# Designs tried in a protein design run: designed miniproteins, single chains, continued (3). Part 46

Each design is a single chain, and the fold is of that chain. pLDDT is the mean over its residues in the fold that is shown.

## One batch from the design tools (miniprotein)

Design m9578
Fold by ESMFold2-Fast:
Structure m9578 (fold): chain A 95 residues (1-95)
Amino acid sequence: DIIKQIEEALKEAKAAGADKEKIELIEKALEFAKAVEKDPDSPEAKELKRDILIFLLKKQIEKYKPSKEEREAAIKKIAEEVGIPEEEVREELKK
């Protein structure tokens, strides 16, 4: 059900000429939903979760321009949630 809803949302967003960022986020959400349906504990599902959370963090930093302290707190939180080192999150944010 959720996969069909996300596929329809992606189709509608593309047809409406939605922003590249919105389309990319919906595409990542679709890939994650499909990976979770297949195996929620798979390396693929964990990698997609990491990519989505880092993508969202990048967009929040660009939009809200948080303080250095707030940015570091967010990096730590995401590193803990996805199980990678904080430095790896920082390197991904540079890309």
Scores: mean pLDDT 77

Design m9579
Fold by ESMFold2-Fast:
Structure m9579 (fold): chain A 71 residues (1-71)
Amino acid sequence: SMAEGKAAALRRMAERLARKAEEAIKNGRYDFARTYVEGLRFLARLAEELGLDDVAAWIREKAEELEKKIE
């Protein structure tokens, strides 16, 4: 379905950003890591606007876990 496809696409984009953030953290590139975390927060808001509240919550949780590693 269209909604199922959008949810899958958002999860895939979030997984890519999370991987990039983790790689940036590993390499001490915290400014880049912060940019990827901001991207995750944007995707969470987009998911919420689309009524995908479970996807939004999942993406926010990933962003919060990554942010704890930066701060």
Scores: mean pLDDT 87

Design m9580
Fold by ESMFold2-Fast:
Structure m9580 (fold): chain A 91 residues (1-91)
Amino acid sequence: SEVEAVKEQSERLLQQTKEDMEYEYQRAVDEGKSAAPLSIKRVQETGQAGVDGMESLARGAKTEEAKEIAREKGKEIQKLTDEYIQKIKDY
């Protein structure tokens, strides 16, 4: 069904976004505190790309249920963005 397809696609996009954010966090840890502003910017850019991808899935969906799944995953990416920014600031 479309709901199942959007759920699968949105879960894959969320996982990829989280992996990219983890990579930027690890880079910040490796490069030290002076790199934190650039790593924060990259996490913000990664998060925005993920949100944009979820919005694209929502726009392409035909059913309200599929649109809502994509929108909720977009909110989850926004929350992850804030969490990774905080992790970078706190290390």
Scores: mean pLDDT 88

Design m9581
Fold by ESMFold2-Fast:
Structure m9581 (fold): chain A 115 residues (1-115)
Amino acid sequence: MSAISQQVTAILAEALSTVPGLTVTQDGGTLTITAADTPDAYLALGLIASVLSQVPGIKVTVDGNTMTVTVDLTEADLPALLEAARRGAEEAELPAVRAAFERLVAALEALLATL
């Protein structure tokens, strides 16, 4: 896994773990996100899947209440992730999901400033 993929996976884990009803587990470049059995947690999972699936180098698989996110990014893919995160922050139906994407935007902008 690249250093960028590792850093981005950690940033995603931290941001997404703030969403109520979601449990996030990280194993290297892979995130496992499990939704609680509530309508808002299932909706949050779907909204996050929709945003992240648009990003080159991010693979999203959803099976019931569990989402697997595999991160294989280069520095060239970071602008696409940042744009997707900004759309999630502006457009996501759930305020908690918007807040998580706002955190992701801030963390990605900080990462880009170090590169």
Scores: mean pLDDT 85

Design m9582
Fold by ESMFold2-Fast:
Structure m9582 (fold): chain A 74 residues (1-74)
Amino acid sequence: MAVPDVSTLKTEEELMEAAQEVMERAFQESTREAYERALALLEEILRKAEENKASKDVIDQIRAAIAVVRDILA
């Protein structure tokens, strides 16, 4: 599994692209372990978005993705 380098993400577009890739990879693999890895990566992406002062819309979309993964894992 390719892990996006979250430390290099600077733009809202890069953050959204990384979040989408993480979600697609988790759905493609469809294992509990894949969703657990996706949750960790999405939380790192959210942290980076908050550090970079991303728009509310971007932050809300990343939080929605986290909520979907948490619901799958529940």
Scores: mean pLDDT 77

Design m9583
Fold by ESMFold2-Fast:
Structure m9583 (fold): chain A 69 residues (1-69)
Amino acid sequence: SAMEEQLIELLAEDEELLAQMKAQLEGARQAVAEMEKQGADPEVIAQAQAQVERWEAIIKRAEALRKAK
């Protein structure tokens, strides 16, 4: 989406914001792992995993764009 492309460009230009988003992604991964350990609803876990995967893709694209400069 256009908003996702704008976010990727923003993260690529803002080193501190990119680092903050990477820290939040790691926290989200830990939260999903904890949900699985606690036997949370599989649908809730699947939705959380989808959000983690989406953010991982955004961050990877931002890092690639930053290094290409």
Scores: mean pLDDT 84

Design m9584
Fold by ESMFold2-Fast:
Structure m9584 (fold): chain A 87 residues (1-87)
Amino acid sequence: LEKRIRSATDFAMSGWGLAGGSQEDQERIRRVGELALELAKVDPEAAREAAYLLGGAGASYLNGDMEVGKEAVERAERLVEEALREA
């Protein structure tokens, strides 16, 4: 799971950067990935969902669907923040 989270986070960050995205948004993606790694210790299922969303964001960025990718990152962020509050 940790490898999947790291890979998905790197993919989302690279896709955003290659699409000319801001450094601030790249920092946000990195932070969501870090929270997903913490979540994997207490809720592996939710952490897998976060990794899936981050991977989807990367694919969307590479396809030029910036809004879809940003929405996927926002969903991952909310999921991780809510799940960690219950841990």
Scores: mean pLDDT 77

Design m9585
Fold by ESMFold2-Fast:
Structure m9585 (fold): chain A 74 residues (1-74)
Amino acid sequence: SAMEELERAAEEARRAAEEMRRRLESQGDPNAGKMYESALARIEEIKAEFERTGDLAAALRALRALVDLLRHEA
């Protein structure tokens, strides 16, 4: 279902956020926790947008872009 696909993508984004937090913490970055909370807030924002629009393709694209950013830019 669309909801199961969305939750799977959101779960991968949460995992990417946790990986980013652990990486930043291992480097002694004092902003690790704040960046993690910001990533989680963005996931919830994407889910809320899907609840408003029903546009699964847009939500999955946004979650994929977030995963790429979290894995590439920290």
Scores: mean pLDDT 86

Design m9586
Fold by ESMFold2-Fast:
Structure m9586 (fold): chain A 104 residues (1-104)
Amino acid sequence: SLEELRKIAINIGALASLLTMALLVNAPEDLLDKMVDKLVEEAKKAIKLLRQLGLFDEAKKLDEMIKKIEEARKNKDYETAADLAVELANFLENTVQALQEQLR
């Protein structure tokens, strides 16, 4: 549902902000990994909902962004992972906003 997608978008936005803040304070790698795992988990839920809504292009773009975040994390490039997380959060927020306008 759109309401579930909106809730996921809010959660992802919060996680992206927290990941950025954690990097600024040089948080332990284990904490950064846990935050990325939680963000990817929420993003995968968004992909499932987008597909159920018939938004296959948006789902594909989100899946590609998740893959880039996971690759950055595998390379211990948490700065790139955080930047991509912010981009993913903004993309999903814009998608939710566009859907809300269409349902007027």
Scores: mean pLDDT 87

Design m9587
Fold by ESMFold2-Fast:
Structure m9587 (fold): chain A 94 residues (1-94)
Amino acid sequence: SERLQLLRAALDRLNDLAGRVPDMSPEQILQELEEFAAWLESQGLDRLARLVRAHIEDLRRMIAEGVPEHRIQLFAQSSLSVLSIHLSVEIKAL
């Protein structure tokens, strides 16, 4: 299934990003998420792209509110982990 291959590729990219988050600034996290959302959109994975963009908006709000960098990193990791679980469940349901 083409969709299954795309979802697996998305999961691999998501897991790679999640593993790198502890070493990233908030600005780098936002850039990487924007690039990931754009890639998802280019692949026709519009629902997943919308979820990632909602996550970007949450992170932008936290940054604007002056939330400390380490808490932004923790939130980003937690949210990416939730997205990874969601995507894994969707893959297994195919």
Scores: mean pLDDT 86

Design m9588
Fold by ESMFold2-Fast:
Structure m9588 (fold): chain A 68 residues (1-68)
Amino acid sequence: AVPAAETVQNPATINGKTLANTRAFGSGGPIRIFAKYDGEWYGFDSQGALYAFEHIVGRKADEVVELP
């Protein structure tokens, strides 16, 4: 099924990279994890949200960055 909750966030900078049009996946909590798929960054509020997304898309992210 398509994820039920997605939010477009303001640009964020992670490891010197600006993330424009980052899609947030989850219950609307603060974004702590960013994962790259096919050149695009997606934001997640939890590791569980990322794992659910990986399961839905059928593969792991190309790159993952976690915020403290």
Scores: mean pLDDT 61

Design m9589
Fold by ESMFold2-Fast:
Structure m9589 (fold): chain A 95 residues (1-95)
Amino acid sequence: SPEDLLKEWLEDLLKLMSTLSPKEQAQLALTFVVMLARYGLVSSEQFEEIARTLLSKLSEEGRKYLKERLEELIKLSGDPIVKKIYETLLKLLEE
């Protein structure tokens, strides 16, 4: 099913993340969740679940780097849809 494929993709991504530095983990997580949301590959509920899962695997260093990067991207983004994705991720990260 599409849900099974998404689960396998997420498991593969988590395995890859475990081999990367904190900053690389943060960047990979950001790129993946923004891509899923921006191209409509997942529902809003699936987006939040995936984002929470990936953010939970980040170290303190990775979370700090991601927060700083999201704040920068929110300031630079002219696309209100993309800006909303970054704002949602920042809110989830601060939980």
Scores: mean pLDDT 83

Design m9590
Fold by ESMFold2-Fast:
Structure m9590 (fold): chain A 67 residues (1-67)
Amino acid sequence: MEEKLKLLESALKKREEANQRIDTAQQRVDEEAKTLSPEAYQGAVRALQAARDRANKEIDEEIKKAL
């Protein structure tokens, strides 16, 4: 029981931290959009979206295992 709660809390904290890091990175990419090439900008946006999707999938699996 206690181990499951600890895993759940850890997973939820990881989700919050991952979202905050990605949101910060997205803001910086948007601020630099005027100086980036279209290819670099699209690459950064795609990488951030992939990172967000990956983090959410990994955390959802951890939550599923904790329950």
Scores: mean pLDDT 78

Design m9591
Fold by ESMFold2-Fast:
Structure m9591 (fold): chain A 99 residues (1-99)
Amino acid sequence: GVDEINLMSQGDLDFSRDLQQASTAYLNGDTQQAQQILSNGQQRYSQQSQQARSQGLTMTYTHLSSSSQTLGNLLTQVQNGQLTDQQAQNLLDHSNSVI
């Protein structure tokens, strides 16, 4: 329905804002802030995806679950020192193009 489409669109904007904030923190040398933003985002989207699943919102569940996994993967890359400045800049540029 229209409400589910609006929830998914808001989720995309929130996800892009999380990427923008995490990438900005990382590029500014604030690796701890970047990890906190990514960890908080992962937990939030995981919780929201389970809530959507319980309400029968299958598209919202799948979308939010994917967002949670993406932020979790980025968190692991930051923690392992595998995220490059170029990759962080690309994430920032992409998020700015969506917002």
Scores: mean pLDDT 84

Design m9592
Fold by ESMFold2-Fast:
Structure m9592 (fold): chain A 91 residues (1-91)
Amino acid sequence: SSEEKHTLALFVIGVGGSSVHFIKISKKLSDEQKQQELITVANLVIDVMKDLGWKDSVKKFQQIIELSKKDVDKALEEFEKELKELSEKLK
């Protein structure tokens, strides 16, 4: 149902956002570990967005994964920004 899809979207945006924020502020993770954790979280978000049919969001998060291979800090910032924008659109 649309209500179930909406709830799932809010849940994954919330969990993904919290996860990425903690990866970003962590002083214990190396850049390589931050990249691996970001890719894991991004793939979970992508899988949910695919189930929702949000093709533009899928493409954006895939671009963020590619960015993380070159600049992990910028990828984390773009990931948080994208999730925040999606959260505002769902309110």
Scores: mean pLDDT 85

Design m9593
Fold by ESMFold2-Fast:
Structure m9593 (fold): chain A 100 residues (1-100)
Amino acid sequence: EREKRLEELRKEMQENLELSEEVMEYAAAVAVLYEKSDDPEDRAVAELARNRMKMIYMYAYNLDEKEAEEKVEKLLEEVRKLPEEEIRRKVEEAYELAEL
């Protein structure tokens, strides 16, 4: 019973992965932009976004916590390589969608 319910939950989450992948790209941009902020509240938002991305990897991709954290860091590193202007554009686009 427990395993079947988890498998059904994973299927439902995977069906929504297309949307989740786009959300994760925006979340990564928010995390990178806010982690550079001098405001402690912004830094807390960045940490929250990072943790949510980690949870998605753990539950949707069935990864260990360390593996999920490593994948999150890799995405963050890719976003950090982008110019600050491009990161800001992604964050503004995320707010425009009003769903993140």
Scores: mean pLDDT 72

Design m9594
Fold by ESMFold2-Fast:
Structure m9594 (fold): chain A 80 residues (1-80)
Amino acid sequence: MEEKFRKALQAYLEGNDEEAEKLIAETERPDLVRAFKLAIDALKNGDKEKFEEAIKLMERYKDDPLVKEMIETLKKRLES
């Protein structure tokens, strides 16, 4: 689960949406991967409201160290 989830996130970060979508079908957390993509798309478009919505979706799972790392990475990209 975690390995496929991480590979899907890595594919989105690399701009390989096709590979990411294939990996999402194999993960038990497709909602988290979609939230991560929503946040990246919001950053690209400068849409702070959609970015905050995506972060809130991920924050429900913030007790997971991987999810916490994702949120911190996205927030740093917003501030950069």
Scores: mean pLDDT 72

Design m9595
Fold by ESMFold2-Fast:
Structure m9595 (fold): chain A 65 residues (1-65)
Amino acid sequence: SVESLVAAAIRIIGIAYEYGNEVIRVKDNEIYVRLNPETPEKAKRAAEEIRKVAEELGVKVVIEE
């Protein structure tokens, strides 16, 4: 749903900023995230938290390496 997508986007944007990553785009009920290659350990933690949020809200996330 649009509500689940919006809620997921807000939470994922928050996680991305905390760990220095970026949300690239939102399309077709999918959220695209780019991980920061300069901080691989932070990127790994962000990816884990982002996937958990996606699973909880039933939203598809594509994580670009």
Scores: mean pLDDT 75

Design m9596
Fold by ESMFold2-Fast:
Structure m9596 (fold): chain A 70 residues (1-70)
Amino acid sequence: SAKEEVERLVEEARRGDVETALEVLGTMTLALVNAMVDRSSSDTIEAYLKGVLEVADIVDRKLREEEERK
């Protein structure tokens, strides 16, 4: 299901490095766009939208951590 895929991708982004989180953000954004184009259910679109926002926050946090590591 979309919710299970989102949960898996979010966990992948959390566990990986910043490059992994950026790749997951790209994958999640493409999944959101495809769900909208395919006229998927509101629940499916909402799941991917929430996933994009959560992964974007993970990316922002990882980028800030890398800057502080310098």
Scores: mean pLDDT 84

Design m9597
Fold by ESMFold2-Fast:
Structure m9597 (fold): chain A 94 residues (1-94)
Amino acid sequence: ALPRGPTRFEVDGEVLFEVSDEALDEGIRKAAPLYAAGQDERAAGVTLATAMAIEFKKRGEEELAKEFQSLADNGATLEEVREFLEKYYEKKKK
């Protein structure tokens, strides 16, 4: 169930974000009831959002960490979490 190394989020070959194994493990743990219920898209979204919240807290981005934590708590799908992350990086490229 553990990933082999840091998970990378890439757009057009550019690495936008890397997630540690520890953050992903915590996300999987939080999403375990959704995985058990067969809600794969929401389970993946909650996993990613939880992992992102942990990583942004480590970086001192508390407001962004709270936004990703809210996505996880609301059972966001993988697509919704990815779209939120992409919009965040688009705003930073301005």
Scores: mean pLDDT 72

Design m9598
Fold by ESMFold2-Fast:
Structure m9598 (fold): chain A 70 residues (1-70)
Amino acid sequence: SLIPPVDPNNPENVEYAKLLKEYNENPSKEILEKLLELSPKVPDFEEKKKKVLENPPKEILTPGDLFAGL
């Protein structure tokens, strides 16, 4: 299922949007790990997190893109 758009008025969603921008400008494992920690816990989260870290996306346009291929 697609994750709904984040609410920009929520402090966690504001931080998430900032990290998305930073990742898209300068992709790094550290920023990607922070994005994953702020993501909702989905079924098989740890396995999906591992796959994302092993194959980092070139660009993340929406929060749903983190797990879109998993």
Scores: mean pLDDT 67

Design m9599
Fold by ESMFold2-Fast:
Structure m9599 (fold): chain A 64 residues (1-64)
Amino acid sequence: SIEELLEEFERRLEAATTRQEIQDIVVEAAKKVMDDESLSQEEKDEFFARMERAVSEVNARRER
């Protein structure tokens, strides 16, 4: 489910130690979600909104 994907990728983002790893995770997540046409548009939108928030928070805490 999309929640399983969110938990997996959010956990990976939180564990990431470099900006490069964060970027890798985001690209992989986007490809996975976009590739799965069985997911609703709402689920995809929720996924990307949450991922963007998680990425911004991790980057703000670590990079700023």
Scores: mean pLDDT 77

Design m9600
Fold by ESMFold2-Fast:
Structure m9600 (fold): chain A 90 residues (1-90)
Amino acid sequence: MEAAKEATEEIVKEAEKAKKELEELLKKTKNEEVKEALERGIKALEEDIKNKEELEKLLEPLSEEEQKKIVEEVKKRLEGLLKKLKEEAE
């Protein structure tokens, strides 16, 4: 239970960090298509953060090693998304 809660908190923290970076890009971009993509990304991250209780429940039956692996995969996915959107914002 505690391990799943910690993993959930780490995922939420990474999602909040990604959201903040996307919000900063949204303020800088003048391209309408890029703005829409950033707004959709921000909304998706907000939804993930709101659904944190469901995420915790999904992680509870997993081992600590599996939970850590999921956290790392989520971090990599968010980093990839941020890099792609930063490139498109220019």
Scores: mean pLDDT 80

Design m9601
Fold by ESMFold2-Fast:
Formats: structure tokens, sequence, C-alpha cells
Structure m9601 (fold): chain A 63 residues (1-63)
């Protein structure tokens, strides 16, 4: 569901905010498997090179 997607996306955001880029990427990869319809948006966030960049991209998806 959309609520489930957002909850898991918020978990990935929290990891990114904590500086855990590896953990955030793992969460986004899991989301891509569960919700392939959002693969393009998730791939943009996965391209992030820093936790700060990833957090910003995830925040935009939640807006």
Amino acid sequence: SMEEFKRLLETALERAKQGDLTGARAGLRELKELFPEYAEELDRALAAKTPEEMARLIERMLE
C-alpha cells in the first residue's frame, strides 16, 4: 500500500539522516523489489553519493 511504501521510505530517510548511506541504500533496494512501480524514483535516490543528498531526494519523494 501507499502507507506501507511511505513508512519504509521514512525508515530509509532516517538511516540517511544518521549518515548510514549503506543502510539507506539497502532499504531503497528492498523498496524497489516490493514496489517496482516506483523504481525510477528510487533509482534517482540510489544514485546519491552522500547521505545528505540521499536524504534530500527521499524528502522530495515524501512531499
Scores: mean pLDDT 86

Design m9602
Fold by ESMFold2-Fast:
Structure m9602 (fold): chain A 107 residues (1-107)
Amino acid sequence: MKKLAEEALKKFGIEIAEYLGIESALSPDAGSALVKVRSKAGEPVELHISVSGPLDVVEAFLAGELSLEEAAAQPGVRGAQVIVSVGGPIDDPAGRTAGVLGVRGAP
């Protein structure tokens, strides 16, 4: 999980100072996680992670053993997504949603 969070946030130029919380849920065909961190800039950041596919691929992706691109390339994966939300001040241009990293598998 921490490796997945670090790789996703690197794509947005966000460096992690500390982990505030990690929650995950697994089913036979899907996984989700909520990761809360504090950035080195002092901002709270949330990652909303979801993946649908074979359990072994879901577990490897959530463990950070597969990148987002590698997970999406696996047979049977229907989608993998990370939503990054930054809790800045109400008038901050980076506030709430910093971006979405998502790959949809083949139909």
Scores: mean pLDDT 72

Design m9603
Fold by ESMFold2-Fast:
Structure m9603 (fold): chain A 89 residues (1-89)
Amino acid sequence: TEALLRETERVVGEGVRLAVKAGRLDLAYEITRHGIEAGRRLHQGDWDGAADSLRRAADVAQRLADLGVPGAGDVADQLRALADAVAAA
């Protein structure tokens, strides 16, 4: 749904913002790549593929959290919750 797409964009955007602020452009790129793929798959009705892409984005956000970036753990948790919601749709 459009609501899931909008929420995905917001959470992915927050992850990218935190990665850029931390000077981790490599992780910002990876989160962006997985987020774009998740949005593309949601538009195509590929719910399982979208959930997988969101989990990949969550893994990158978790790496950022493991590096001590404040708020990154919350982003990882939100991306995992979105993946579960998408998989259940």
Scores: mean pLDDT 88

Design m9604
Fold by ESMFold2-Fast:
Structure m9604 (fold): chain A 74 residues (1-74)
Amino acid sequence: SKEEEELLKRIEEAIKNRDSLEAQAEVTGLGYALRYGKEIGEKAARSVLETAQRDPETARLLAEMAIREIRHHL
């Protein structure tokens, strides 16, 4: 579907840029959106941004976990 193709392209772009906080939030949000829908994806992205304000290392780990889940389930 077009929606699935668009999500996959955005995920690929976020993975390329995953050293940035923006990309970490985006890849986490898109990964969750693919499995659980847009609303849960948006909440996941916000969670990464909130975590990064206090613990940037954990925010990076959350993004890496999301990338691993995406690769395993797609």
Scores: mean pLDDT 79

Design m9605
Fold by ESMFold2-Fast:
Structure m9605 (fold): chain A 78 residues (1-78)
Amino acid sequence: SRLDEIIEEVIRTMNQSPEASDIRKAIADFDGTLKKHIELVRKVKEDPDNEEIREQTRKLNIQLAAAMEVILRLRKLG
């Protein structure tokens, strides 16, 4: 739920800015990846010891971390 809240806040913030239009388009291109990550996070909470789910989650986390870095750079936070 905390991760879901962060993702929702990020999307909301991006929608509030005209500069976010390009990022919205990029997110649309990665729609499948975002949905898959949300489902995997839920599954990890139910079966944390499942190695296949952990591996897929790790890979998707790297992709989401990269997207977050782009957002942070755009906002110049830090």
Scores: mean pLDDT 65

Design m9606
Fold by ESMFold2-Fast:
Structure m9606 (fold): chain A 86 residues (1-86)
Amino acid sequence: MVKKVEALSAEEQQEALELLEATVDLIEEAARAGLGEEELSEEERERIKRAVEAALRAKLAEANGAMTLPPAMREALRRMEAALRA
């Protein structure tokens, strides 16, 4: 098992938030255009993968009691979940 994850730094939180927001915007735009995941570029799919990894890291840090997610990050995660369900 992985050892306890430390809290994300302010810079890491900001980078994760920006990545999540940009990725949600990408997914929402693709959905409005009627594009499926298979129609996304390799770069766009890699961005989505990185956003999911960042989200998992943030949630794991909160689950380990290392940090509390900022409201902005919680909202970005909620938007990501909603966009992925569309």
Scores: mean pLDDT 71

Design m9607
Fold by ESMFold2-Fast:
Structure m9607 (fold): chain A 87 residues (1-87)
Amino acid sequence: SSSDLRQMGTNVSQSRDNHIQAHQQAGQQRQRDIQQGRDVSVSNQRSSDIVNQAQTQYDSVVSQTRSNFPQYSGSDIQRYIDQIRQS
């Protein structure tokens, strides 16, 4: 239904926004590490960990969304997710 698709869209969109925010937080962490004179490799690893953690959570929400809406084919759900990711 349109209501189900809207709920899916909201959940995926919020998770995407959280992922984008994590990328910004990774940038801030990198800036703090540089200011403290930490090694670039260590700073890059910490920033990568923040982004990877958010990516894992996003992937989990996508997987849960597929599980919660079995009435939609996997291809239909994927197309909708891809559309949200581009917006």
Scores: mean pLDDT 74

Design m9608
Fold by ESMFold2-Fast:
Structure m9608 (fold): chain A 63 residues (1-63)
Amino acid sequence: SMADKLPTKELLLAFNELLEKRAKEKGVTIKRSPASDKLYEELKKVPITDEARKLAEEALKGF
């Protein structure tokens, strides 16, 4: 599937949630921009699908 067929905001929210969870488990603080913080506050009201979570997980496998 093409990423453009999925809600970008939902994907960003799922990715940010997963990064924060993993950083907490490793005792690391994620340094985010002010723009990222504002986007996250808006996006946390959007439901996250399992597909978005799966894509976020795949993205993190590359780090």
Scores: mean pLDDT 63

Design m9609
Fold by ESMFold2-Fast:
Structure m9609 (fold): chain A 70 residues (1-70)
Amino acid sequence: AELAPGVARGAIQAATIVTGVTPATANEALAELAKYDPEAAEAAVRASQAGDVEKAQDYVVRALILAQSQ
């Protein structure tokens, strides 16, 4: 399942500022998180929908760290 374009784009932009990665890399990491931890990915979407952008950003950063740990 893919995130809503608006939610994914906002979180990706924040992740690229913090980590210096491309939007494509951040999006792939978030999709990978959804495969291993769908509850965390769902929590990121809900946080963004509730206007908690910082919490959504934190989940994207954690997804990038998980991708690097492979």
Scores: mean pLDDT 62

Design m9610
Fold by ESMFold2-Fast:
Structure m9610 (fold): chain A 64 residues (1-64)
Amino acid sequence: SREKIEEEIRKYAEENGITDEKLVENAINFALAMVETFGISEEKAIKLGKTVLDIDLEYAKKKA
């Protein structure tokens, strides 16, 4: 469900100290687009959304 994708990605963001709501919303929207447009499984889409957040976190560390 859309709700499960949002919940799992938000939980992952909280566990990794990601507080930027725009980054979290972008990851959720990306995962939803993967399911709705490309027919990717919910579990795979959640993993992809988490990967987007991981990339954002690495980029933030490199800038610091």
Scores: mean pLDDT 81

Design m9611
Fold by ESMFold2-Fast:
Structure m9611 (fold): chain A 92 residues (1-92)
Amino acid sequence: MPATAEEALERARELAEKLEELARKAGLSEEDVEVLRRAALEHGRLLARALELRAAGASEEEIAAALEAEVAATPELVELDRRAEAVAEKLR
């Protein structure tokens, strides 16, 4: 697990690139490839945010509340996760 916000973002980028390669190799559409790539990057951003808050001295409850509020304010994240899950099932 990454220890810093920078490490979280870098690992999310590496994961996005790997998922893009695997999805294309599996014959998925470019739209499905983009969904997996964006989901990996958005999850990395949320993890980086959590690590920044933790470094600033926020409690686990405060971090959870902040992330829930951000997800609730950004319905595109919920839709992206739902779409990414559907795409991931094609790889199973």
Scores: mean pLDDT 80

Design m9612
Fold by ESMFold2-Fast:
Structure m9612 (fold): chain A 76 residues (1-76)
Amino acid sequence: MPPVEITAVDPPAPELKVGDKVTLTIKNLSSLPQTLEKGLVLGVAENGVRALVQLTETATVPANGTVKVEGVVVEV
């Protein structure tokens, strides 16, 4: 798994259901750019709700930077 952290989910996690389209704000924790491939599944945990989100696009997170990427909830 790339050294990245999910810092925000829109809409907020308590409203997530399987099939929901979400935007993840992802922070790169490394000093090197990190590529997140389309189809990568990331775990989200917020307000006691846990979900797995699959990325619908490929995105590169710049070193120590953030990016917004779209995904779809595949499991809650």
Scores: mean pLDDT 75

